Designed miniproteins, single chains, continued (5). Designs and how they scored, part 43

Each design is a single chain, and the fold is of that chain. pLDDT is the mean over its residues in the fold that is shown.

## One batch from the design tools (miniprotein)

Design m17572
Fold by ESMFold2-Fast:
Structure m17572 (fold): chain A 58 residues (1-58)
Amino acid sequence: GPLSREEAREKAVRGATGLVEGGMSREVAVAMVADDLRKGGLSREEAEELAREGVEAA
């Protein structure tokens, strides 16, 4: 089913941490995390917001 906001936030932080530590730029990490969250059922706007928060937390 679609991700809850809490699940999406947790997933964004974990995904962003892995991508940034793996050598991806913050800009690319935001795009990749946002795409993954959209596949989880989030809107583009919400996915991009949570992806940015996740990358900033990473």
Scores: mean pLDDT 82

Design m17573
Fold by ESMFold2-Fast:
Structure m17573 (fold): chain A 65 residues (1-65)
Amino acid sequence: KVTEEAKKLLQRLIEAIENGDKEAVDRVKQELIRLFVEKLGMTEEEAQKVVDALIKNPEVAKEAI
């Protein structure tokens, strides 16, 4: 389920940001971009902007979970 997959990836993203794990942040960012492009029909550019916004504002990601 797209919602379930997105929730799990958002949880991983928040955890990686809070831990300062740059490698994990980059990995989860790429997985979220792929999910949004493949499952939600976003362009790669749109998906990247959404994920970048979530990284800058993790509180928004927490609201989505």
Scores: mean pLDDT 78

Design m17574
Fold by ESMFold2-Fast:
Structure m17574 (fold): chain A 82 residues (1-82)
Amino acid sequence: VVEATATVDGVTGKGIAKKGEAIGKAGDKEVKVPFDPDNVSKMVGGVLRAIGEYLDYVAKGDAQGAAAAKAAMEAALKAMKS
């Protein structure tokens, strides 16, 4: 299990990456993406999905959603390096 923290517009999200999923939480928002650090396709796909969620929330001006998605992304990226 790999943990990361991310902040967007003063909202702090916590991310966890494990085999099967990467999860980010901030306030009432949760972002879950399929993620497997042992499978390149699922590893890359999970990171790209988390990036897509982050960009969508930024476009909507949803700081909690953006912080949750960024935390999931940071946890997944950290798991790839571990």
Scores: mean pLDDT 81

Design m17575
Fold by ESMFold2-Fast:
Structure m17575 (fold): chain A 60 residues (1-60)
Amino acid sequence: MLTPEERRVLALMAQGYTLEEIAERLGLSVEEVKELFDRVMEKLGAKTPKEAFRKAGELA
């Protein structure tokens, strides 16, 4: 299951926010946002951001 931070990053990415904008909004570095999104992709079994968004949509 996704953590609250991982879920927030996924939602903002799906809404079209950039890594830099997400980092600013969450008070994280761009590298930390990338690490969170990599964990999201791993947990969802996604190989690309588009697959992660699709799988998240299937769960909703």
Scores: mean pLDDT 78

Design m17576
Fold by ESMFold2-Fast:
Structure m17576 (fold): chain A 64 residues (1-64)
Amino acid sequence: SSLLDSAKKAVQAGDYEGAILALSVALSTSPPEARPYIRKALDAVEAGDEESAVKYLEKAKEAE
């Protein structure tokens, strides 16, 4: 989704505030299958773990 793509770009740019905002919106609008991965991506962003955040964002995109 465009929100998950925006979150990934924000993470890669070091814009963790922007990534958190995009992920929060994605969590409420994404299908149930993607939500666990979006939550894990959000947790990783809050922890400053870019590698895990990108990994879970890709899994969320696959689950859509």
Scores: mean pLDDT 83

Design m17577
Fold by ESMFold2-Fast:
Structure m17577 (fold): chain A 55 residues (1-55)
Amino acid sequence: ALEEVKKLTEQALEYFKQKKYGEASKLLRQAASLSPDPELKKALLELAEQLEKMA
């Protein structure tokens, strides 16, 4: 759960550095779905939506 969210977020950051916003967004949505924390879930989904608009 938390460790998986952390790995997905780190992988999304690597895609973001490569300007692969679609891939980064996809991983952030996946991390959000696994997050038990509603605040973190909301933040990850908002970030994913922003990156999706830049793709």
Scores: mean pLDDT 81

Design m17578
Fold by ESMFold2-Fast:
Parts: sequence; structure tokens; C-alpha cells
Structure m17578 (fold): chain A 137 residues (1-137)
Amino acid sequence: DESLNKQIEEYEKRLKEDPNDAGAWLALGINLYLLGKYEEAAEYFKKALELDPNNAFAQYNLGLALYKLGKYEEAIEYFEKALELEGEDNARLLTNLGDAYYAAGKYEKAREYYLKALELDPNNVRARRNLAELEAK
């Protein structure tokens, strides 16, 4: 995406002038994540969190990048930190916690979070499918 590459260049220029711009590190990480560059995205989300440790959105996105890298226990840690800040009203975050617990082999916790996600969004196809697969074990 040419638009994402232009945004990356703009944020890199901003960070060269002001390396303490937590928002620019976060935005750069998101653009890298969208390009499938999960290791680089995770590195930049960590830099954003060094500057702003209570940014729930940065914690959530770091969890997503770590999940894509197969680092499921670390992904759980950051999703739980995001959940502590945002509360249990985000069906997407609850589903991603369920997915990370499932991938880590922690099936009771995976079931718990899929059920919570379905309470908020009963039409969540991913949560319903993965819950059905858990019940088949």
C-alpha cells in the first residue's frame, strides 16, 4: 500500500526530530503491522509503551503482533493489560484473548473469554467456531 509507505516515511521523519513522540511510534507500528512486518511492529509498539506505559491501544496492538509471531503467552500478558484498562466491553479484545489462550493450550480460559465475547456479540463467527472446536476436544 503506497499510502501506508508514505505514512511510514512521515512518521520516521517525525521520530528523527522527536524520538519521544509515543503516538508516532504507535502509528508507525500499526502501519508495519498492516504490512505484515510483525517483528518490527512489536519493536515499535514496545517503544511507544516505554514512553506511555498505560496506553491500552498500544498494549492491545503489541498483543496482536506477538500473537502473529506465535508468542502466545506474551500476547496474553499484553491483552490482559489492555483489558485491565478498557474493561470487558470489547468483544474483539475478548475474542483475541480466547484465541491466544487456545493457541497456548489453556482451554478453560479460552472458553471463558469466547463466552464473554459472545455475550457482547452473539454473531461473532470466530468465537462460536473456536468454542465449538474446544467442546469437541
Scores: mean pLDDT 88

Design m17579
Fold by ESMFold2-Fast:
Structure m17579 (fold): chain A 95 residues (1-95)
Amino acid sequence: SEEERAAIIEQLERFMEDFVYDFKLRFPDKPEANAKVEEEMAKIVEAARNEDFEAMREATRKAVEILESLNSEDGLNAAINLAAAVSHFLRQLQA
């Protein structure tokens, strides 16, 4: 239903906001990486609103690449958590 879709998108928006906040706290010395991650998170949310699931996957891929490029355990864990969360939201939105 439209109400169920709106609720899923709201959960996605809250997840992305919390993710960006946590990332800024973990990498305070990486403002350029923070800005790029925030940009890709915004693209994931916009793509979800537009039911553009390929754009959601592409923005997620780019965000994961940025996180992996940090070559840190925190960056790798963030990449794994992001990929898992987006896979969950994609399944809910395509159901």
Scores: mean pLDDT 88

Design m17580
Fold by ESMFold2-Fast:
Structure m17580 (fold): chain A 60 residues (1-60)
Amino acid sequence: MEKLKEIEELLKELAEKYGEYEMVEELLKRIKEFLKVNNSEEAAEKLLKDLKEQIKEAEE
């Protein structure tokens, strides 16, 4: 799933920015399991969009 790779890269950048590597790794595991069960491009796309919005909020 192409969106999963984009989510992984985004989360790695967040881990580097905030230093929360363990939390981000746990989140990645949960996201992978969720996408494995739901296996939906829409679900992955929504997650990616939500993560990008959270990053914008953190910048404010």
Scores: mean pLDDT 70

Design m17581
Fold by ESMFold2-Fast:
Structure m17581 (fold): chain A 61 residues (1-61)
Amino acid sequence: PEEHIEKAREYLEKGDFEKARGHALRALAVDPNHPEALRVLAEVYEKEGRTDAAAFLRARA
Protein backbone atom coordinates (compact mmCIF):
# COMPACT_ATOMS: atom_id res chain seq x y z
CA PRO A 1 0.00 0.00 0.00
CA GLU A 2 2.94 2.41 0.54
CA GLU A 3 3.47 2.85 -3.23
CA HIS A 4 -0.15 3.94 -3.70
CA ILE A 5 0.03 6.33 -0.73
CA GLU A 6 3.16 7.96 -2.19
CA LYS A 7 1.50 8.29 -5.62
CA ALA A 8 -1.63 9.74 -4.02
CA ARG A 9 0.45 12.41 -2.24
CA GLU A 10 2.33 13.20 -5.47
CA TYR A 11 -0.88 13.69 -7.48
CA LEU A 12 -2.48 15.70 -4.65
CA GLU A 13 0.55 18.04 -4.70
CA LYS A 14 0.16 18.42 -8.49
CA GLY A 15 -3.58 19.15 -8.20
CA ASP A 16 -4.72 15.94 -9.91
CA PHE A 17 -7.38 15.09 -7.33
CA GLU A 18 -8.99 12.30 -9.38
CA LYS A 19 -5.72 10.34 -9.63
CA ALA A 20 -4.83 11.15 -6.02
CA ARG A 21 -8.20 9.75 -4.90
CA GLY A 22 -7.74 6.62 -7.04
CA HIS A 23 -4.36 5.82 -5.52
CA ALA A 24 -5.55 6.51 -1.94
CA LEU A 25 -8.54 4.20 -2.49
CA ARG A 26 -6.23 1.47 -3.84
CA ALA A 27 -4.11 1.70 -0.69
CA LEU A 28 -7.27 1.41 1.45
CA ALA A 29 -8.44 -1.61 -0.59
CA VAL A 30 -5.28 -3.40 0.66
CA ASP A 31 -5.45 -2.02 4.23
CA PRO A 32 -8.75 -0.26 5.07
CA ASN A 33 -7.38 1.01 8.40
CA HIS A 34 -4.07 2.43 7.14
CA PRO A 35 -3.85 5.81 8.95
CA GLU A 36 -1.70 7.54 6.32
CA ALA A 37 -4.00 6.44 3.47
CA LEU A 38 -7.04 7.69 5.41
CA ARG A 39 -5.32 11.05 5.99
CA VAL A 40 -4.38 11.43 2.31
CA LEU A 41 -7.92 10.56 1.18
CA ALA A 42 -9.33 13.04 3.72
CA GLU A 43 -7.11 15.80 2.29
CA VAL A 44 -8.24 14.93 -1.26
CA TYR A 45 -11.91 15.17 -0.21
CA GLU A 46 -11.23 18.49 1.55
CA LYS A 47 -9.65 19.87 -1.65
CA GLU A 48 -12.72 18.68 -3.59
CA GLY A 49 -15.01 20.55 -1.16
CA ARG A 50 -16.31 17.38 0.50
CA THR A 51 -15.56 18.60 4.01
CA ASP A 52 -17.99 16.23 5.81
CA ALA A 53 -16.36 13.18 4.18
CA ALA A 54 -12.90 14.57 5.00
CA ALA A 55 -13.84 15.09 8.68
CA PHE A 56 -15.20 11.53 8.91
CA LEU A 57 -11.98 10.06 7.51
CA ARG A 58 -9.77 12.17 9.80
CA ALA A 59 -11.75 10.97 12.83
CA ARG A 60 -11.07 7.37 11.73
CA ALA A 61 -7.33 7.87 11.04
Scores: mean pLDDT 78

Design m17582
Fold by ESMFold2-Fast:
Structure m17582 (fold): chain A 100 residues (1-100)
Amino acid sequence: MEEELKKKQEEVKKRLDEVDKEFREVSRRAHEAAGQARKAGHNDLADRLLSLVDKGGDHLGKAYELLGDLKKVDEAEKEVELARKYIEEAQRLTDEVESL
């Protein structure tokens, strides 16, 4: 139903905005942690961390693009969920790097 899809689109947009705010903070910390890891010679760890951030950002970008099409709202929601998973993994790895 079109009305149901419009309601879902609004809900997905709100979730996307929330995840984007989380992404900005996690990305900031992750880039700082990756820089410290590289200075300490842990290049592979820095590369893994930044790869997770990049994947999170890519899925957020796809979600924004898909959200413009009411028929693709379910695909946009899936991209938001994937972005959140990568952001959560990046946050966990950032915490581990900061504890080194």
Scores: mean pLDDT 87

Design m17583
Fold by ESMFold2-Fast:
Structure m17583 (fold): chain A 69 residues (1-69)
Amino acid sequence: MKEELLEEIRRILEEAGVSEADIEKIIELLRQGKFDEAERLLVELYLRGKISKEQANEIGRLMRELSKL
């Protein structure tokens, strides 16, 4: 379900210590189907060292599943 995938993405970002403001921005973009904009923010978080490669890959997988809905 869409909300279950969004909640899983939120959990990974929270575990990584990403700010609530950045988390809410990404979740809102994903809810609106703005996958390209959400991906851009995730790449920025990865490049800033805020999330690991493993976390980025898992979020990318969940975003791909969301895009099929």
Scores: mean pLDDT 85

Design m17584
Fold by ESMFold2-Fast:
Structure m17584 (fold): chain A 84 residues (1-84)
Amino acid sequence: GEDLFKEGKLEEAKKAYEEEIKKDPNNAEAYYNLGLVLKEQGKLEEAVEYFNKAMELAEKQGDWETAMSAGVEVLKLAVEKVFK
């Protein structure tokens, strides 16, 4: 019911951020947000890839807030994998 509806909204959000990245491939925040959507969908390996891209772009641009946020999400997922 509700959870399936939420999954549909996550797919819409994913497509929206993918389109934003196509319009501006240097948008570190869009990569970070897409990573969060993928994480909520349980696509953890894809989420890590997008968080890594967000960190690289954010560091290049001097956006340390986005770089740190993406790094924290990667660390959380790595810790979760190690403790399983």
Scores: mean pLDDT 80

Design m17585
Fold by ESMFold2-Fast:
Structure m17585 (fold): chain A 62 residues (1-62)
Amino acid sequence: LVGAVAVATVPVPDGGPDSLALREGERVRILEEVDDENVLAESLATGRRGLVPKSALEVVEE
């Protein structure tokens, strides 16, 4: 998973300063697996980083 590109399959709401808000269809780079449910990701559109639930992401091969 680390280094992979993933797409948000659902909108991810703003959950606070540690969270990355995403629109459906927004692409991210997975930087780290933080726990069983969350990854640290960087938005390819905005460059922002934060925690994203794994369940909201689908890994894509580019």
Scores: mean pLDDT 79

Design m17586
Fold by ESMFold2-Fast:
Structure m17586 (fold): chain A 80 residues (1-80)
Amino acid sequence: SNKTQIDNLEKKADDLLMQGADALGRGDYTTAADLFYKASDLYDQASKLYDSLGNTDKSKTYQQNSQTLRDVGDQLRRQA
């Protein structure tokens, strides 16, 4: 179901976000950026699925989360 797909995307994105935060804490900017980009892609996919289900609030929240992670990833790549 779409709900199961969203739940899987959310769990994977959260795991990648935690791994990215850990890499950032170690000063591994390249690894952190790559992990944040992967998490961003999964949040973007979740946003689109929520939009297709008419859940505009969650769609908007995940789109914002996706964009924030892309922006952070871009900044970290400039540091690497």
Scores: mean pLDDT 89

Design m17587
Fold by ESMFold2-Fast:
Structure m17587 (fold): chain A 79 residues (1-79)
Amino acid sequence: MSQEELEEVKKLEEMQNKARELFGRYLEIKKRLTDAEKNKGLYSEEDFQKQVEKLKEEANRAEKEYKDYLKRVEEILTS
C-alpha cells in the first residue's frame, strides 16, 4: 500500500468518524426531547414548551448538518 493510499484510508476513517459524531449528536438531542416529553410533569408548562421547541430546533440543525456532511463525503468519494 502506497503512502497516498494510506492517507486516503485515514481521510475516509476521519470522515466516517465525523459522520458518526454528527449522527450521535442528532440521536442525543432526540433522546433528550423524548426524555423531556416523558418527564413533562417535572417542568412548568412554559418551561416545557420552551425546552421542547429548543430541542426540536437543535434536532433539525443536527439532522441537517449530518445530511449535508454525508453529501460532501459522497461528492469527495465520487470526484
Scores: mean pLDDT 79

Design m17588
Fold by ESMFold2-Fast:
Structure m17588 (fold): chain A 57 residues (1-57)
Amino acid sequence: TQEAVAVKDFEASEPAGLSLKKGDKVLILKEYEDGTAEVELNGRRGLVGLEYLEIIS
């Protein structure tokens, strides 16, 4: 598993999406070929674009 931080705010427009605020630390569960990731934040799971995330070590 990889930890990542949101580098900017993300507002989900779809039911499968997870909204993030800049500075949120998430766990990346799966990366998809279309540039999205399934992430977990505080027990919540959803999809976010990889462009919103910076992977931490």
Scores: mean pLDDT 81

Design m17589
Fold by ESMFold2-Fast:
Structure m17589 (fold): chain A 113 residues (1-113)
Amino acid sequence: SDRDRALEALIRFAESLARALEAGGMLEEARRTRELVEKAREEKDLRYALEAIRIGAEGLLEGDRDETFELARREMAERGITTSAAPTAEAMRELLAEIADSLAQAAASPADF
């Protein structure tokens, strides 16, 4: 289904970020990202996958090293995620900052219905 395809893509995105965090020595952030990925798989819940991406992106941004942004880009490309909007480490940093901000806003503003 479209939802299952979206979940799979978000999981691959989060795994790419976890790999970059791990290679960068950010082992705790990599562990937290992977724990959320596992929950996303078990529960089939997009919210866990999005939270994994938020934690992963925030961890890479806190580290602020071009090598880790370039590795994230390569890991995403290897997993079939298009990164044409972020062809450099700096562009990847900007993309991850935008994603992290958007996801943090969504988490801070639950729709009370």
Scores: mean pLDDT 84

Design m17590
Fold by ESMFold2-Fast:
Structure m17590 (fold): chain A 66 residues (1-66)
Amino acid sequence: MSPEEVAEETARRIEELLRERLVTEEEVQKVADEMQAKNPHVEVRVEPVLSDGRVVGARVTAREAA
């Protein structure tokens, strides 16, 4: 996958989880870690977006590993 595709797929998976249930920051990171493991040529970063102490979204960035 390209970095853009990895970022989009990671964000999509997190959004699907958020539609079904309450998600923790740990679970957001786990999704990013799984995508990173499948795409070692890409650096994946995730920042959970919190509202009232709950994860309501995530900012995902991906770039080619140096």
Scores: mean pLDDT 79

Design m17591
Fold by ESMFold2-Fast:
Structure m17591 (fold): chain A 101 residues (1-101)
Amino acid sequence: SEKLYEEIKKIAEETRRIVEETIRLAMEAMRIAETLEQLNRAIALVLRAIGLLFDVDLLLKKAEENKNDIAALQAIKAQMQQLLEEARELLREARELLEEL
């Protein structure tokens, strides 16, 4: 349904916003890192965040292709909600790393 597709887009928008903030914080951590371990942790966060953006875009494309398939959209919504939770965890890890630096 149109409502379900709109819900998926809103979750995707929130996920992208959180991922972009995560990249910003991780890039800051890369600049101030004093050890190779800290630098590697920051790089890993950036790479994981970029991967989430790719997954979000892939799911949005799938949602658009399946706009009239309620069962497919429900499955995509659940996957998008999982990506949102992963984005929140990455943001938390990025903030924690910055606090340790």
Scores: mean pLDDT 90

Design m17592
Fold by ESMFold2-Fast:
Structure m17592 (fold): chain A 80 residues (1-80)
Amino acid sequence: SLLELEEKAIEAFKKGLEAFKEGKYEEAVEYLEEAIKLMEKFPESPLLPLAYEKLGEAYEKLGKYEEAEEYYKKAKELKP
């Protein structure tokens, strides 16, 4: 069960990264938000701060600077 959720989180994260690379920033936000929702059940995951950072970048590309700043702060709190 937990392993299945972790696999789904990684899949959503990869899809978010692919959408971002393709310039599909709204799709990237959706996938990254899905990944984060799943990853928050595993807060020790090294992918969680990376997902927050990439979601922040996606929001910046959409001109949503306040949302971007909030997720960058979340990422910084989790990085050593």
Scores: mean pLDDT 84

Design m17593
Fold by ESMFold2-Fast:
Structure m17593 (fold): chain A 59 residues (1-59)
Amino acid sequence: SREAEAARRAAEEGDAAGAAASAWQKGLVGNPEYGRKGVEAAARGDAEAAAEYAELASK
């Protein structure tokens, strides 16, 4: 999805907040548990994990 692609791009640039926003938005439509985990990953500075959770929330 576009949100998952945006999250992956943000993670490549080290933008944890951008990755978290994408994960949260995707969780609202898809799987909210993964959306929440994406936000938590970004809060600890793990932008790559946040992007992965955004992709999982899309499924």
Scores: mean pLDDT 70

Design m17594
Fold by ESMFold2-Fast:
Order: C-alpha cells, then structure tokens, then sequence
Structure m17594 (fold): chain A 64 residues (1-64)
C-alpha cells in the first residue's frame, strides 16, 4: 500500500520517500484532498515551500 508506506516514511522523518510515495498514490487517486495535504506537508519539511503551497491549494480546490 503506497499510502501506508509513504505515511511510515513521513513518521520516520524520511520526507523525500514520503513525498514520492504520496505522488505515486495521487496518480491513481487524484481526488483525495488528504493525499494532497500530506504531499504538501512532506514538501514543507523538505524546505520546498512553493510546492507545499501549490499542493495545499490543490487540496482546498478538491475539497469544495
């Protein structure tokens, strides 16, 4: 389960692996705002603030 593996990576502090796992999950499940939020959180931890902001906005748009 790529979501479970990505979540485990995030909890372990492996934010690069977490981001990659959430990106894989979003290829098959793009309409889940929670996955976009987790991806944004991972990019924020990596210091990629612009990507984090973009993905948070995407989560909000899907949630409407």
Amino acid sequence: DPVREAARAYLAGDYEKAAKGFEEALKTHPNFPELWKMLADAYEKLGQTEKAEEYRKKAEEISK
Scores: mean pLDDT 82

Design m17595
Fold by ESMFold2-Fast:
Structure m17595 (fold): chain A 100 residues (1-100)
Amino acid sequence: MIKATLEPATGSVAVGENATVTVKIEGDEPGKYKVKVTARLVSGEKAETLSNEKEAEVKPGDKVTITVGPFTVAGTYIISVEVYKDGKFVSGDVGKLTVT
């Protein structure tokens, strides 16, 4: 079983900055994983979605760092982490980012 954990679960950045997201991957299965991070703005009239992805060779307990941005719209974003192996979703986590 694979477990992905967003570290930290909450954060803040300024408009014009990038967010650095660290994902810890735990489990009994080393190998190549694809980690996708999506930041979605949760305020009403504006739709803003930023994403980035990275493939990495992972051993149990390894951390994968992904940069998302720049953020051009202030507000609260839901950060979704999705971990894939061989095209299949295996684990995820959810966090929160405040952009001011």
Scores: mean pLDDT 80

Design m17597
Fold by ESMFold2-Fast:
Structure m17597 (fold): chain A 98 residues (1-98)
Amino acid sequence: EEELEKLIAEAEARLTPAARQVADDIYSLLKNNTPENFAAAGILLAALDFEHGRETAKAVLIVVAYRLKDENPEAAEIVLRWLEELGVDEKTLELIRK
């Protein structure tokens, strides 16, 4: 629990105002995920990775996965798969999944 809280706090601390807005937008799309919302979220993520880099993209997805795990566990798992593709380790993914 304490390790998860620290992970989320560190991820949030890395977010610029622009990255936080992208996190909120992706969360809103994936909270009620449809094929269209999933595609839109993927486009926002690709743009974020391109403009702000991998570490910012990872931080955004960590915050989004944490927020989604109680609202939409299926969408949270999709975000965890994106984090795995970005090179986030299994231990970190398991902390969020709990």
Scores: mean pLDDT 80

Design m17598
Fold by ESMFold2-Fast:
Formats: sequence, C-alpha cells, structure tokens
Structure m17598 (fold): chain A 64 residues (1-64)
Amino acid sequence: VTLDKEEFTEIAKKTGILDLFDKDKDGTSSAELEEAFSLFDVDKDGQVDFEEFVTAMSVLARNH
C-alpha cells in the first residue's frame, strides 16, 4: 500500500509527525508538507510506502 501526496498530508496531520519539524509553532505550511513528503519519497515517484512511513514514525516517536 502506498500513499499519494494528498493521503500523506492527511495522515501526517492526524499523526502529528509534522509537529516534529515545525519548531516555530506557526502551523504546517504546504512547503513543510512537501519537504516531509520528499523525505519519505526517496525515489521521487510521487508515492510513499505506507509500511515504511509507519515504521519511520514509530522510530521517531520512540527516540524523540
């Protein structure tokens, strides 16, 4: 299962992962969402593997 940019945006907002990158508390801009998406979309094919995304989030949540 893969996430397109729109699905990634919804899940990232609901899970709060973007709060880890938004230190200024100005909220999440589309540019910040695009940067976060790009970090998980290594191949730049416009999709993120959901399993890898969830795994990365679990690691980030435990370490920070």
Scores: mean pLDDT 64

Design m17599
Fold by ESMFold2-Fast:
Structure m17599 (fold): chain A 95 residues (1-95)
Amino acid sequence: MLPVFSKITRENVLKHIEELEKVTDDEELLEILKKVKTFEEEKVMEALLELQRSAGVVPSQEQIDFLRKNTNPLQLGSIVIEQIARRLENLKQQV
């Protein structure tokens, strides 16, 4: 299930994290979600980079710098949540 954020708030981000934690037993994804729950910029950035790396995506330094300049931890966390939700839906279709 792909989460759609009508408004990116701490409450909505936490709600979606809790829903994802209930539907996955993947320890790697759970650790990524734990980092997002801190709402600390560096921890949330680390979570995004770990998730993208596991998907075979290598972000450039320019892309990382753009995200640091143009996103806050809530916006960055919402991106991580959407990517995890999409990954879980895709895994269901690969069976």
Scores: mean pLDDT 76

Design m17600
Fold by ESMFold2-Fast:
Structure m17600 (fold): chain A 60 residues (1-60)
Amino acid sequence: MEDIEKAKKALEEGKYLEALSYFAEAVRKNPDNPEAYELMAEALRKLGLDSAAEAVRKRA
């Protein structure tokens, strides 16, 4: 998926908000994608949103 590749690149570059945006699009297009939820949770933790990260991780 194009969005997950963009999200991974943004995450590697420290652009956590952009990464979250791309991961959100990736899970919207394919909700059955555990990797996207796991990486989205990681980006949320990097932003200090630990409770949101745990909620997303539960979906992986």
Scores: mean pLDDT 76

Design m17601
Fold by ESMFold2-Fast:
Structure m17601 (fold): chain A 55 residues (1-55)
Amino acid sequence: SVAEALRRILAEGEVGEEFSLVTEDGEEVRWRLVLDPETGAPALEAVEAAPNRRA
């Protein structure tokens, strides 16, 4: 269901929003919604463990 969650985020998410998804291995991966600078299409960028400063 991770692929389905990613498709939903790409369709209805706002640029700059961060999302946490749990992989099938049970690991939590954090993603940020960005725009591809070449195509302008929404894309997800992996966020490695940066200090989460947003409440």
Scores: mean pLDDT 67

Design m17602
Fold by ESMFold2-Fast:
Structure m17602 (fold): chain A 92 residues (1-92)
Amino acid sequence: SLVEKAIELAEEALRLAKEKGAPLAAKAAELLIEAARYVEKGKVLEAEIELGLARIYIGVAKLIGELDEEIEKLLEEAEEYIEKAIEELKKK
């Protein structure tokens, strides 16, 4: 359910980013969805790479003023759920 929540939050962030013309935020959301899908496949390294790339895009989007509070909150919550899901996989 952590992965499902992450995907729902990231998909909503993607929708809002596209509506508001925030291309770097949209890319971050797509990368978070991909990271969550790698978690579902048990691919820890690939999930960490996609999560790391998403974090870079979130940071740049924030720096250039592309993130509104709603998009930022959705991306950060999705990131937290993916991070927790990755940690649970590592505790096997």
Scores: mean pLDDT 87

Design m17603
Fold by ESMFold2-Fast:
Structure m17603 (fold): chain A 88 residues (1-88)
Amino acid sequence: AAAEIAELLAEAERYRALSELFRLLIQLQRNPQDYSPEFDPLEELAAELEPGILRYGREVQPLPLQGLADLYEALSAALRAEAARLAA
């Protein structure tokens, strides 16, 4: 039970981080001057899931990235809700 809750929370945090990364990439597309090398480790993590898209993501329309950000945020929330149910 405790281990299962910990695993769900870890996976939820990973998806939340991916959602934040895609939101940062949307900002980068609109304001390239705001890019920082500090994004590189998070960009590599996202590239594990969407390698072809992220390599050219700076040239991709914001709408697909917005959809991915929303999807991963919703998935993170769902996993947290499940962890809360198991903890009750």
Scores: mean pLDDT 67

Design m17604
Fold by ESMFold2-Fast:
Structure m17604 (fold): chain A 55 residues (1-55)
Amino acid sequence: SLEEAARNVLEALNSGDPAAEALAQQAIAARGEGRDEEAERLAAQAAETARAAAA
């Protein structure tokens, strides 16, 4: 969902991990272009990357 994608983006941007932040920025760009499915996937990858970096 877009709401979940927004939470994933916020988590990634607040992580301090450069790779997670880059994926979050890509998700924001995809959403701005109307590519909602790509944006949701990129947001999920960004959050996953942030969590992996914290482990």
Scores: mean pLDDT 85

Design m17605
Fold by ESMFold2-Fast:
Structure m17605 (fold): chain A 86 residues (1-86)
Amino acid sequence: MAEATAAFRAGDYEKAIALYEEELAKNPSDASAWRNLGKALFALGDYEKAAEAYQKALELRPSDKEAQRNLREALAKLGKEEEAAA
C-alpha cells in the first residue's frame, strides 16, 4: 500500500493501479485499498471501474464518507446522477 500511495502522489496512476490491484489480490477486504484504487482509476478517466472500486469500499465500510462522495463524482461523470445530462 505505501508504494501504491507514493506512486499515486507522484502522478503515476498506472503504477498506482497495478500496485493497489496487487495489494487487493492479497487482501481483498482492505476498504482503504479499494477507495484508493478508485481514486487512481478516476484520475485516469476510468469512471466505470472507479465507481466499482468505490462500491466495494462501501460494501466493506459503509460509513466511509470519502468513498461515498467519490462514488457520486464517478457516477456524475458517467451521467448516472439524477440531474446529469446523459
Scores: mean pLDDT 79

Design m17606
Fold by ESMFold2-Fast:
Order: sequence, then C-alpha cells, then structure tokens
Structure m17606 (fold): chain A 86 residues (1-86)
Amino acid sequence: VRHFRLETEDAYAAAQELVERLGAEAKITIHGDLARGRILGATVGPDEAVLVVLDADGNVLALIHLTGVDEERAVRVLEELGFRPV
C-alpha cells in the first residue's frame, strides 16, 4: 500500500479529479460527507482500488489499496495531479 499527499485549497475537487482519472473504466462509489475533517472514501471496480481521502486543513491524504491493477499507472496519475509520496 502506497501513501500520497497533496496540498490544495480545494480538497474535494482534487479528490474528484483523482477518482475520475483512476476509475475512468470502473464504477466509482464515494463514501462519506465532504464536510471539513471528514473521511472521503471511494471504491473502484472489481479489481479493487480503494481511495481514502482525509480532508484536513485543505490537504488531501490519499491511501490507495490496489488489487489486480497496474500500480505504475496509478502512481503516474497521482504525480500528474501533484500528489507526492509520503
């Protein structure tokens, strides 16, 4: 499991863009409310990508758990969106 972080003033928009780019070919389900300090979770498809986003002080912390998916593609998308490994 890899951990990534992004500094942003719009954690919701950043999380949506990440989820859309990672799950373009899969059904995306968003769990939780986007109220400040809450956990935003997204689940992608049968080859499980679970994205947990912590919205705290304008930061997005992505915990990505992938099964059966190319991890290299996921890392590339994260880097393109400005996420940094932790």
Scores: mean pLDDT 56

Design m17607
Fold by ESMFold2-Fast:
Structure m17607 (fold): chain A 66 residues (1-66)
Amino acid sequence: MDQETSEHLAQGAKARNAGDLEKAIEHYKKALELDPSLVGTWVQLARLLREMGKDEEAEKVLREAL
């Protein structure tokens, strides 16, 4: 895993724990741009989008993972 990808995953987790869902989503999107094979991260991104009421965007994210 690239260091930049790992850093975005760590920042996303920190933002999620702080309740900043928008920042968490942005960092997870950046990690997936660098490594789209991270299926667990696609699922986590979709969950965050649903938590924010963005169900249609969450569905698109899951289609990318599949």
Scores: mean pLDDT 80

